# Designs tried in a protein design run: designed miniproteins, single chains. Part 65

Each design is a single chain, and the fold is of that chain. pLDDT is the mean over its residues in the fold that is shown.

## One batch from the design tools (miniprotein)

Design m2259
Fold by ESMFold2-Fast:
Structure m2259 (fold): chain A 80 residues (1-80)
Amino acid sequence: MLDELEKQIKELAKQADEAIRNKDVAQLQKIRAQLQKLLDQVQELADQNKDDLEKEMRAGVLSIHIASLITSINNVIKKL
């Protein structure tokens, strides 16, 4: 269900951008928690699909993307 996970990541990224504009630290913390949960789900999906190289690679790319978003949110929260 990588397409659904990718859509959720994009929606959370958009919500994070809105929260940054509104200086809403509570919303940013909530989005960060949701991203961490998605990261765990993507990593579990990669482990379950070891026989499907394309799905495993795509899950890996999504994991990097989520981790990058979490790092960006952490950096913004530190400056607010």
Scores: mean pLDDT 81

Design m2260
Fold by ESMFold2-Fast:
Structure m2260 (fold): chain A 60 residues (1-60)
Amino acid sequence: MSEEEFDREVKEALALMIVGIGLANGDSLEEIRQWGVELAKKIGDEELLEAMLKAIDDLE
């Protein structure tokens, strides 16, 4: 496995954890999308943003 593949898998796992935390707090998928997008933008991680949007879309 390449470093790029490993980093992508880690970001996919982080995205699922972030979505899971939001759901555990009682947030809707739309609310999670809003604050999750802001969080990813503040971090400056475009791959994390894409992974979060995909995870939310898969749950809608």
Scores: mean pLDDT 76

Design m2261
Fold by ESMFold2-Fast:
Structure m2261 (fold): chain A 95 residues (1-95)
Amino acid sequence: GPFVPLLKYLRETGDPAVEALLKAFEELYKQRKAPTPVLVAGLIELAKEILPEDVYKELMENMKKYDPLIYFLTPENIKRGKELLKEALGDEIEL
């Protein structure tokens, strides 16, 4: 899948920031708070702030294999997605 490098990093490290981010993404997705492209764009942008540079590069290279997903990364989707994910994260993580 497109997020395999992110999931692998979480499995190998147990990084609480990545775990909290993915939990917030799942909650917003289940609640249908925004379209999938908005949530994906926010997830990827916040992952850039949390992940080591090499892991983030691997994630982006993997996402290019799934062409439709790279087109979700518009400035509008990133801004909206980041704000929604930060609100859902609340006090669980400082970003």
Scores: mean pLDDT 79

Design m2262
Fold by ESMFold2-Fast:
Structure m2262 (fold): chain A 80 residues (1-80)
Amino acid sequence: DAAARAQIAALQAQLDELFQQIQQDPKSEEVLQRAEQLAAEARALAEELRRQGAPEDLVRQAELLAGYASTLALRIKNAL
């Protein structure tokens, strides 16, 4: 599914941007909120892909993105 792969790639690019931004401002509440939103979006995508019977690799990629974004959010909260 080209659309699902494109969505995963877009979320990955957003996560990479957030990692770059947090290097400049380790206590950014804006980056925290964006990371929490990204985690929620990635989780919603994983659930939707699972509901549609999408390939397991795509579901796993979305779940991993949600995990990475959640971990980033937790790291920022701990730095506040």
Scores: mean pLDDT 84

Design m2263
Fold by ESMFold2-Fast:
Structure m2263 (fold): chain A 54 residues (1-54)
Amino acid sequence: SEAEKRLEEGLRKIAEATIDFRETTEGIQLSDEERQQLIDDMVETGKALRQRAL
């Protein structure tokens, strides 16, 4: 589960960077709630895809 925790932390960092890049390049401003929801969705999707591939 330590490896799973590191994967989740990595996915969350990638999601945060992706959303931040879109906000700065496309002029989109998300609320803290919207931002957190998208991050959670990206993390869950990444975890589900990994489990399907195994």
Scores: mean pLDDT 79

Design m2264
Fold by ESMFold2-Fast:
Structure m2264 (fold): chain A 66 residues (1-66)
Amino acid sequence: MEIPQEVLDALVAELRAILDHHRQAAEDVSLEDATTLLSTTPTGARLSPEERRVAAALALERLRAE
């Protein structure tokens, strides 16, 4: 399943903002936690549960690479 680049960029920014606010490192966040957090964001809430899980994995990968 492919997540559009614009959607992924928005999800990365939304997840980064949440983690930054809570002072959490991306390495300390599980895929399950990231998926749950994205379900509360404007962009993530519009995705299906399957798309949200894929998007969470990709967003965490990007944040952990920074």
Scores: mean pLDDT 80

Design m2265
Fold by ESMFold2-Fast:
Structure m2265 (fold): chain A 80 residues (1-80)
Amino acid sequence: GMRAEEIARLALEAVRAALAGDLARARELLERLRELGAPEEILEAVEAVIAALEAGDLLALIGAAIRLIGLVLDYEAASK
């Protein structure tokens, strides 16, 4: 559905923003995901990405980003 596609798109944009060091954009995208009613697991994974970026922990950031991408792919596959 269009909502699932929008949630997936915004979550992947949050990963891209965080990997680019754009903390403000990552936080904006998290709030948009909350407004759309994204699954709690996706919201928690985006929060983990933001926390790793704030901490300056590149390895934690990469790990959190990989986890979020996996959750998004699973969510999109389940949303038929």
Scores: mean pLDDT 85

Design m2266
Fold by ESMFold2-Fast:
Parts: C-alpha cells; structure tokens; sequence
Structure m2266 (fold): chain A 66 residues (1-66)
C-alpha cells in the first residue's frame, strides 16, 4: 500500500543515514525499521515530502530509540 511504501522509503533513508553515522549496516537497517514502524502516516508523509528536514528529525528519532 501507499503507507507501506512510505514506511519502507523512510526506513531505507534512516538506514542509509545511520550507516553514514557509523552504525553497522545490519544494525542500521534493524534500528531504521523499528523507528519507521513507530511513526504515523502523517509523520512518514512529512519526512518523504521534506527531505531538507530529514537529518534533524532522524537525529531526534534516533535519540528517542537509543
């Protein structure tokens, strides 16, 4: 579904960012999926539509889940 597609897109972007921050790829993907699964459709849509805000929001989300 569209929601599932947005969730996977956000998870992939989070995983890529976490890998850039030094998290091993397997753990980055696992953490990214856990974060994405906790987000509402509205939050997922915001992140997909506002790529410039993505890093700041990802840092906040990581702090909440680590």
Amino acid sequence: SSLEEKREEVALRLANWLAEEGVPGREALRLARRIADALSEEELTYLVENPRDFRARAEELRARFV
Scores: mean pLDDT 83

Design m2267
Fold by ESMFold2-Fast:
Structure m2267 (fold): chain A 62 residues (1-62)
Amino acid sequence: IDKETEEEIRKKYNISDKDKLISFTVDSSDPEVLHKAALELRKKYNAKDVLVVNKKDLIVVK
């Protein structure tokens, strides 16, 4: 993710500058697959939140 897109996501979802953002693309737009992937990423990274962006992209907030 470029810095401009990161800043837009931070403002839209009210994410602190102290929190790290990590982007992942999922090969499926199926909501259940995206939800499962988000839960796994949340556990793996001990994340504060995981956002679904653009129907395929998952953003991990740490």
Scores: mean pLDDT 74

Design m2268
Fold by ESMFold2-Fast:
Structure m2268 (fold): chain A 86 residues (1-86)
Amino acid sequence: AAEEAKKAAERAKKADPESGRVAELGAESTEKADELEKDPLLSQLYGGVAAVAGGVAATIGRILGNKEAEEAGREVARAGNEAALR
């Protein structure tokens, strides 16, 4: 999950720097969720934050007509949701 989110955030950043900044926040939150997997409440919280950040990045990409940023943001959101379900 965290590795996929990181790659998606890098793609978003190359496609659009504003969408990329929000996607990076999502990727960082996914990494923290993985680190905190022994604390299910904190892991779910960070996974949820990552999902929201990925969704916002995807929305920014959509508004700008940048399909690559939109798709990358959706991948970050998916990784965050996966971490939240642990």
Scores: mean pLDDT 78

Design m2269
Fold by ESMFold2-Fast:
Structure m2269 (fold): chain A 89 residues (1-89)
Amino acid sequence: SELEEKEKAYEILKKLQEIGNKLRAANPDAPDDVLREQALEETSKIFGIDKSEISKLIEDLVSGKRPELVAFIEKRVEEERARVEAELA
């Protein structure tokens, strides 16, 4: 259960970043807040959760309220980076 919740949080944040990157690539001169709001809305629809829940997740991570989740996400990001680099080499 706890592991599934951490995995879900990672998937949400990864998808949010993926959507945000795609929106920025398509709209290089758009304001950050406009693209951030759109990425939140699209991610919210994909996972069937409120935008406020995603925003709270980000805020809790940034404010240090969830150090175990931060460590989990950082480990997953490193593992994914190593995997992608190995596939491209």
Scores: mean pLDDT 82

Design m2270
Fold by ESMFold2-Fast:
Structure m2270 (fold): chain A 75 residues (1-75)
Amino acid sequence: SDSQREAYGRAVAQAVRDAYDFAFSSGDADAALEMAESAAKVLILHAKTLGLGEVAREAAERTLAELREEIERKR
């Protein structure tokens, strides 16, 4: 259902952001972004096996774009 897809998208977005936050504990934003990008790739691959690859890709790409803007603003 659409509500289940939306919930899945939100879960993917949160997982990508959590990966960034965890990696950013060292204070290196570029390394943290690379970790978030790696997490996004793994999540998208797994979601594809569940028929949710498109939902996961959209959510991950949006979250990564938000993180890149946040990093750019801090520079």
Scores: mean pLDDT 84

Design m2271
Fold by ESMFold2-Fast:
Structure m2271 (fold): chain A 74 residues (1-74)
Amino acid sequence: AAVKFEDLVLKGANELGTNGYLSPEQAIEVLSKVLGKGTAEAVVRAAVEVARRRGREGMLSAQEVADGASTLFG
């Protein structure tokens, strides 16, 4: 579920990130613990595309990771 990925990224951002954002590499690390590396990399690639379309690059919010997961699974 998209909401679950958002919650995972929020926890990771509080522990590893800055101001509620994660780098793509940090997001892969957090999600790989639950989804496995291949699926985590696919979700993060989709999240990066969502962020770019919204005019943002470099860092990912929990919502962008959730939206990325939704484009792959929804």
Scores: mean pLDDT 71

Design m2272
Fold by ESMFold2-Fast:
Structure m2272 (fold): chain A 76 residues (1-76)
Amino acid sequence: SMLERALKKAVVLLQEVEEDLLAGRLDAAVAFLRRRISPEDREVLRANLELAVEVVSKALPVPREVIREVLERALA
């Protein structure tokens, strides 16, 4: 499904910027995500933001609030 694909993509992209997230370099992480998330995936993830936060939080050792902040900013 489009949702499953978008969620998997979000996990992979956030894993690529894990060090930036842990170091508090949120502007860098947001800029990276905005370049890599397609318009279609962005729309799907924005519509399912709570699920995206949940799925990513299970996959990364990053605080949930940091994941929420970065996803909210990247998808805005």
Scores: mean pLDDT 89

Design m2273
Fold by ESMFold2-Fast:
Structure m2273 (fold): chain A 61 residues (1-61)
Amino acid sequence: MAEHLRKVREEAQRLATLPDDEIRRWLEELVKAGKRDEALDVLLTLSAMGHPLAQALVDEL
């Protein structure tokens, strides 16, 4: 139960250190793999951390 939330937070923290182009590529790969819900969880967490690109990408999903 707690493991999924921990993994989502760790992934969001990792993405926060990446350039915008790499974050967009990460999202495209997850959506292509059928992991849209997983991508949304991570982006919502990243958006809550104050990342402007993450908020825009959530709105595009």
Scores: mean pLDDT 80

Design m2274
Fold by ESMFold2-Fast:
Structure m2274 (fold): chain A 73 residues (1-73)
Amino acid sequence: SVRAEAREALARLERNRPLLEELERRAPEYGLTPEEVRNAYEQQVEILRALIEGTPLPSSLPEEVRQAVQSLM
């Protein structure tokens, strides 16, 4: 189920938090800021929590991001 997959994905993100810190430090190598990397991580966590709880996705998400998330489910 989508909810079970979302729980697994959230657990994976939490487990990989040390990799996030490494990606933040290396963000300039890819033309990104550390803040952009952290914001992307936090948005993914928020999306997954909404899917687990059956609440609406944040209205602040761009339509393109919302569609991309749906296409990856």
Scores: mean pLDDT 72

Design m2275
Fold by ESMFold2-Fast:
Structure m2275 (fold): chain A 90 residues (1-90)
Amino acid sequence: GKSFQEKLLKRAKEVVKKLKELLEEIKEGKLSIEEAKKRLLEAEIDLGVVKIGVGVLRAIGEEPSEEILRLIEEAERLIEEIRKLLKERE
């Protein structure tokens, strides 16, 4: 229902925020590669939960909001950028 979508939206926003903060800290050299990988893994797990929630909405015949889907796409782009930066520093 609407409440479940609101919880997914809030979680999706938090994932994007954490990924943006992580990317900035990596670019500023504030994190070790090991700590950055740990924080990336945590964000990927959280994004996975959001994606499962989207799957549940579709399975019960509800359409996920465009905002949730756009936030998932933004989070995936941020993850790819972070992975590329970490690989370049190995």
Scores: mean pLDDT 88

Design m2276
Fold by ESMFold2-Fast:
Parts: C-alpha cells; sequence; structure tokens
Structure m2276 (fold): chain A 80 residues (1-80)
C-alpha cells in the first residue's frame, strides 16, 4: 500500500540519520519519530517499525552498522 511505502521511506531516512550521529539521545529521538510516524497509520505498523529498529540496533552493536542496515533493508523488502 501507499502507506507502507511512506513508512518504509521514513524508516530509511531514520537509518541514515542514525548512521550520521554518535549521540545516543539523537538516535533514540530519531527512532521514536519513525515509530510515531507509523503510528498515524496503525498500532500494528508502529510495532513493526519498533521491532525492526530494535533489532537493527542489536545487530549494529553485535556485528556492524553495515550488517544492521542490511538486516533492516531485508525486513522492509519482506514487509508486504
Amino acid sequence: SAEKEEIKKKLEETLKKIEETTDEYQIRHEMNKAIAFALQYSFEEANKVGLILSKYMNVAKEESMEAGRAYALKQMEEWK
């Protein structure tokens, strides 16, 4: 749907902003903005965005930023 494409675009913008900052507060702020953006469509979409971002952060910490980004992009491709 058009709504899912807008959510995916916002999520990609959020990932770029997270990659450009080392400030944990700014990272959390950008994540919360992406979740809030999805929430305007539904609670289910907001939960999906939150889950992707949470797992992205864990993969980025455990492996690399590149691995985290690859994970998030794959989740967005599989999100129909």
Scores: mean pLDDT 84

Design m2277
Fold by ESMFold2-Fast:
Structure m2277 (fold): chain A 76 residues (1-76)
Amino acid sequence: MGKELADRGQEAYDAGDAEGLAEAVRETGELLIAKAEAAGMLEKAAELRRQLEEVLAAIREAGAAGTLREWLAELA
């Protein structure tokens, strides 16, 4: 599952597809949040949800600006 989501994210990244990348990141983040909730780590789950929203907003903003690849390169 995680590998398949990572592969989808990589394909979206290579294509410059901000929405596809955001969807793959969201699916991965939701899985991590669900695992934290299942472990009783409610504060950790809340932090992950907040971080996920921030990352998704950044991806979409960079995509809208046409700077998605440049923004991702700065993170790497």
Scores: mean pLDDT 74

Design m2278
Fold by ESMFold2-Fast:
Structure m2278 (fold): chain A 82 residues (1-82)
Amino acid sequence: TDKSTALLQEIARELRRLFPGEVAGELLSFAMELLNQVKAGKLTVDEAAERFREHLLSKGLPEEAAERLTGLFKEAAEALVK
């Protein structure tokens, strides 16, 4: 079990707590797509994290909660490229 997988599961739990199931699922799919882009070298960790943060804010998440989820996402992305 990879550290990035454990962090992704934590992100999934947080999203399901904060959003309705369908929206949480869409946000998780978006996060996974961004992580795939980082793994493929198409996005940096910081670029992917900023896109994820912006998307969370666009869904009406408070800035503090968006920053916390983005922090978990950055840790997952960093673990993926190490």
Scores: mean pLDDT 83

Design m2279
Fold by ESMFold2-Fast:
Structure m2279 (fold): chain A 93 residues (1-93)
Amino acid sequence: MDNIIEAAIDFLEKAIKYLKSLLKEESPLSKEDLEKIIALYEKARAALEARDLDAAIAAYEELIKLLESSPETDFTKSLIKALRYLIAELKAA
């Protein structure tokens, strides 16, 4: 369980850093959508740091819904798949 949580936090920190870099550059995602995605990642990270797996899963599920409502790209498809995998791992922990 701990190794899965630490790996999930590391993934979120890298994803947040990447998404924050996109706020400074022209991106196919709107600034509003990027800010919403970043906020949900930060919420998931805070929940994982607090060992609140239910809150982390809820944040990931909210993020998937946001991405599914956005235009389909290879990036959003890959991210949804990764998030679903992380939810399954956290539920199994």
Scores: mean pLDDT 73

Design m2280
Fold by ESMFold2-Fast:
Structure m2280 (fold): chain A 114 residues (1-114)
Amino acid sequence: SLTEEARARVLAVLDELMAQPTMLPIREPVDYEVFPTAPELLEDPVSLGAIRDRVESGELTTFEEVLAELDRMAANLERLYAADDPLRQTALAALDAMRARLRALQAEVDARAA
């Protein structure tokens, strides 16, 4: 489970990455005016803002839970955008960078707890 220290660091990483313009497509909930078929394509819609709020509230208590939510975002992007869409490529690359950052943070936290 995330300690108070680890949770604060996860929130700081999410806040830093959410401030970047490349995160705009995944920062907010899916706009159904732009994607009218999204309710039929997305079983469990998720946004970075919603993930952050769930980390802050203590609903997501492990690195594995946070990473699983990022994997769900990647799957949702694949449902909304074509494989050759530059927005999909940019958003998936941003999620890959976020997952790598969180895994590095997990390793750092685990090493200090040992």
Scores: mean pLDDT 73

Design m2281
Fold by ESMFold2-Fast:
Structure m2281 (fold): chain A 80 residues (1-80)
Amino acid sequence: MDEGDRLFAEGQRARQAGNYDLAMRLYRQSGDLYQQAGDYNRASVSYQLGSDSADRAGNTEMSQQLTQQSQDLQIQANQQ
């Protein structure tokens, strides 16, 4: 999935640049697209990286939310 892969790569670049707020948003969008495509493993990883980025940006609420989404999708991935 080209768009999900693109957003994930952009999120990685934002994180490397120390722009954690942007990285969180890009990883979240990438995770949403992977989830829509049924790629629960890549969606889970994207949400985990988004959660870490949110935490580093000081957004504890979003970090907690993305961690929960990642865990839920990891359960789904293990069954699919």
Scores: mean pLDDT 85

Design m2282
Fold by ESMFold2-Fast:
Structure m2282 (fold): chain A 74 residues (1-74)
Amino acid sequence: AATPEQVREAMERLVLALYRQGRITKEERDELLAKVPEYVDDLDGFFEELSRRTGVPVEELRAAFDAILAEVQA
């Protein structure tokens, strides 16, 4: 199972990936990164927030997160 630190790292990497893809602004990136500690125990809320901001489906964001988390654990 992933540690809370690994989950947080994967969440931060997902936010940065969305920023690099041009799906969120720099301001939204900084705001979302600041909120990561609030969402570490509420991943569904995190994906819903990202989906609202980007228009990317929750299931796609979850799949991207799972792939990043696997890299963080390797």
Scores: mean pLDDT 87

Design m2283
Fold by ESMFold2-Fast:
Structure m2283 (fold): chain A 61 residues (1-61)
Amino acid sequence: AMPSLEEVEARAREVAATLSPEERERLLQGMANLRAAIEANPEHADLYLALGVAEIDRLEA
């Protein structure tokens, strides 16, 4: 099932702790942009959440 925005953000924070300062900043900025995009376009929330999950999965690989 698709995780909530809060679950994606929590996972992003955990992954960010394992990254370099530069990569951490980019990931956290990406999450802020994701939240803003969902708030502006809630009808596309599932697409934005899927993109966020894919980016976190890429960084964990």
Scores: mean pLDDT 81

Design m2284
Fold by ESMFold2-Fast:
Structure m2284 (fold): chain A 67 residues (1-67)
Amino acid sequence: DARLDALIAAARAEVAALVAAGESLQAIEQAMSDRMNEASELLDAASVRRFAQEMAALHREVRAQFA
């Protein structure tokens, strides 16, 4: 699904940019929440579930960087 892949890539790029800019974990989590809301409006239920799984994995990666 090209839309799913594009939304995952955009979310990962935004989170990476926020981490590189030294943004707070709260700001990064808010950006991820906004991306989840966007995905819920644009994708079917199965693609939203896949997007949520990818965001959960990304969130674990981000939290590890703040340890």
Scores: mean pLDDT 87

Design m2285
Fold by ESMFold2-Fast:
Structure m2285 (fold): chain A 56 residues (1-56)
Amino acid sequence: PSLSPEQQASHDRGLRVARELNKKVKELEEKGIKVSQDDLEQLSQEAAERFRQERA
């Protein structure tokens, strides 16, 4: 199935957000910080916003 350019861009952002989240969670775990569900949502929003701004 072919994705529209908008769907492809959204999918790519989702993957980049997931990678950034995984990296940040790993860094926090290495520092001994427990990440709550609310913290994960906050980090996800921050990563998504950053990647939206990079593409603007």
Scores: mean pLDDT 73

Design m2286
Fold by ESMFold2-Fast:
Structure m2286 (fold): chain A 98 residues (1-98)
Amino acid sequence: KKEEIEKKIEELRAEAVRLYHEAVSSPDQAELGRLATELFRIAEDYINGKITEEEYKKRVEELEQRAASLSPEDQATLRRLIDLLNEYIKLEKELKKL
C-alpha cells in the first residue's frame, strides 16, 4: 500500500508539473503563471506544516477570487491544478503518517 501511494504521488506530481509548464510557458498567460506559482508555494507551505489547513483553504479561495478575471479556459486550468494539488497533499500527508 505504501508503494501504491508513492506511485500515485509520482503520477500526480508529473501531471501537476505538466499543467504548471503549460501555465508558465505563454506570455499571454502571465497572470495564470503567477497564480500557479503562488498556488504551488501555498501547497508546499501546507505540506511542510508552515500553515494550517484553514489557512491553506483561505489562501486557495483568495487565489480563485483573483482568477475570476482570467479567461474561462485559464480558470479551468487553475481549478484542475488545485484539484491535483489537493489529491497530492492528501497522499503526502497519508505517507507521512506511516
Scores: mean pLDDT 78

Design m2287
Fold by ESMFold2-Fast:
Structure m2287 (fold): chain A 80 residues (1-80)
Amino acid sequence: SHMEEERRRARIELDVIEALLEIARVTGYKFSEEQLKEIAKRVKELLDIMGLSDEERERVYERFAELTGIPVEKIRELAE
């Protein structure tokens, strides 16, 4: 179905975002707060498309926090 394709694409995009954040982390690249807000909002949109549980969403935000060095509370604020 179209919804299954949308969810699959969302998963791939999320995986790519996580990979890019890891590359940024290991290379010392620093995102601006504006860039982080855009990324966080996009991640939230992807989580919504994927229909994840609150527990699964929290794990993604915690991973985002690990990759960026930003507290998970701020990641949630940037995403909302």
Scores: mean pLDDT 85

Design m2288
Fold by ESMFold2-Fast:
Structure m2288 (fold): chain A 84 residues (1-84)
Amino acid sequence: PPSDLSEEEKYALVKERLRKELLEWAETEGGTKAFEELLERLEREREAGAGLSEESYEVLKEILEEAKKLAEKLGKEEGKVLKE
């Protein structure tokens, strides 16, 4: 068993929390449109060199892309993606 939380373990915990929050947020804020806008903004900031590391951009983009896919699947299949 590892001592202390590694950076990857911290990201795993953040991802789990964010996935739940992003699904609720997407339902409230109009689903996939909200994620499209965030992904577009993230790409612009990366091209402009807004000061985030490449690793940070990669992690954020991955989280947003996964959340968008889940939101699309939720919208098409209505609740099939959510696990209680």
Scores: mean pLDDT 62

Design m2289
Fold by ESMFold2-Fast:
Structure m2289 (fold): chain A 78 residues (1-78)
Amino acid sequence: MLEEARELTARLEKLAEPFSEEELTEILGKMLTGDPSAEAVEEFEEELKKKAEKMEPEERYELLRELYEKMIKALEEK
């Protein structure tokens, strides 16, 4: 479960390379602390890949923020 989220986070880290260290640390830190469910993470992984490929760095930042909020929503189910 966590390993799936960890790998997704690692991929996001590569995609978020254009972002500033502060912004990246804040987003990734919250995602890692949240401990999201694998199912929600997988669905967003697919969506993330599609958008990230055609998105600019700034747009990827917004995508990461939305992804994070969705992960939090999945955690609230628990």
Scores: mean pLDDT 54

Design m2290
Fold by ESMFold2-Fast:
Structure m2290 (fold): chain A 76 residues (1-76)
Amino acid sequence: SSMDEEEFVEWVLGRIEERVALSPEERARLRELVRRVFRQFDVNGDGVLEGDELDAALEALSKPNTLAALVAGARA
């Protein structure tokens, strides 16, 4: 069970888009923000999240406040 940067970004955007409609501009900004989140959890810098790294990232993103903050950032 592992995710590369593109898989992670598409997974997160899919979860957000189930709850809120995004413009193309908002989607582009969200991709950038989610890539930064990925890189924070990618402790060894290998471009893949797995094991404890993936679990920590998914735990953070399961919190409603985290997704809301990402959407707000994309709209600012």
Scores: mean pLDDT 77

Design m2291
Fold by ESMFold2-Fast:
Structure m2291 (fold): chain A 92 residues (1-92)
Amino acid sequence: MEKIIELLKRAIERVEQAPSVDEALNILDEASRELVKLAKEDPENAFEYEVVAGILDIIIGVIRADMKQGKEVTVEDVLRLLRNLLEEVEKI
């Protein structure tokens, strides 16, 4: 959990400074890939890393689908979803 929490906190800080939604989504994608790498390096805890990576991939997919449908999406919307994910992870 510690490594996941630290990774999500770093992702949040980077997204807060992101000039566009596309750059925010790139930060989420990088975080998801780092979690997948951590799962391979720590197979006994791989499930926790893979679940959080999967949630990040779902967030990216939903936001991209909303943008394609012409819905207004902001960096603040991405931040809200990330902060909610961090809060849920911290409860485990």
Scores: mean pLDDT 86

Design m2292
Fold by ESMFold2-Fast:
Structure m2292 (fold): chain A 65 residues (1-65)
Amino acid sequence: SIIDKFKERYDPNDTFENRLGIALQALAEDPSVTREQILEVARKLADNPDATLEEMLKIIEEILK
């Protein structure tokens, strides 16, 4: 799943930009995810640069429904 891929690749000691890139890459690898959903995740995560792993996952899950 997207969530499992993101958790596997996530490093809490990495930069926000790298964590964002990992999340967006996991979304882009799933053919069921639309471009609009990827852009919405990018916007929401950019608004929350100090988000924890659990908060980032919450945002992703809310957008994917």
Scores: mean pLDDT 80

Design m2293
Fold by ESMFold2-Fast:
Structure m2293 (fold): chain A 56 residues (1-56)
Amino acid sequence: MEEEIEKALEELDRTGAGYVLGLVSRQEVDDALKRAEELGAPEEVIENARKGIDSV
């Protein structure tokens, strides 16, 4: 995976965890998801992240 996509996914994981803990807004998580998609992150990874967020 390209370094930019890897960094975006790492930021998404961090932001998602913050959202679950109530430290980050839903808007910030959605922005991180959008960035990862725009950089070409795999659909499967994006869908798994959304499922995790939605389960909270």
Scores: mean pLDDT 77

Design m2294
Fold by ESMFold2-Fast:
Structure m2294 (fold): chain A 51 residues (1-51)
Amino acid sequence: MLYVKTRRFALIKKEGDKYLLRTDGTAVDENGNEVPNGSVVDPNTRIIFVD
């Protein structure tokens, strides 16, 4: 799972055989690691928007 504090957008885009996180906010994974914009993510990754 991916926890995202978005400013304007957060989504996962497929590019070839890869899935990339696209966001202008701050994203962290379940282990508390920051996931920057453009990171390769699992296609089954759930995005949870947090305020």
Scores: mean pLDDT 78

Design m2295
Fold by ESMFold2-Fast:
Structure m2295 (fold): chain A 84 residues (1-84)
Amino acid sequence: RKYLDPAKVLRALDALESLPLEERTVKNVAERAGVSQGTASLVINATAHLYVADPVEREKIRQRELKVLSKLGVEDIKAAVERL
């Protein structure tokens, strides 16, 4: 319905990447980035790019979401190992 502001999506991605694993919730991402919980939820699910109107900005956000997902996957593995 409504398209997202790319700058807000990028702030939410920065917030998600900066939060420790245990604090990576919709609420904490929304509060840290200063965005709505809806925007934070889309970012956590790596689907925020689908709601960006400009195709060039959409692709940039999609690439950033993939990089963040890759980094979070590595951090999840490291956290599991460190807990052992």
Scores: mean pLDDT 76

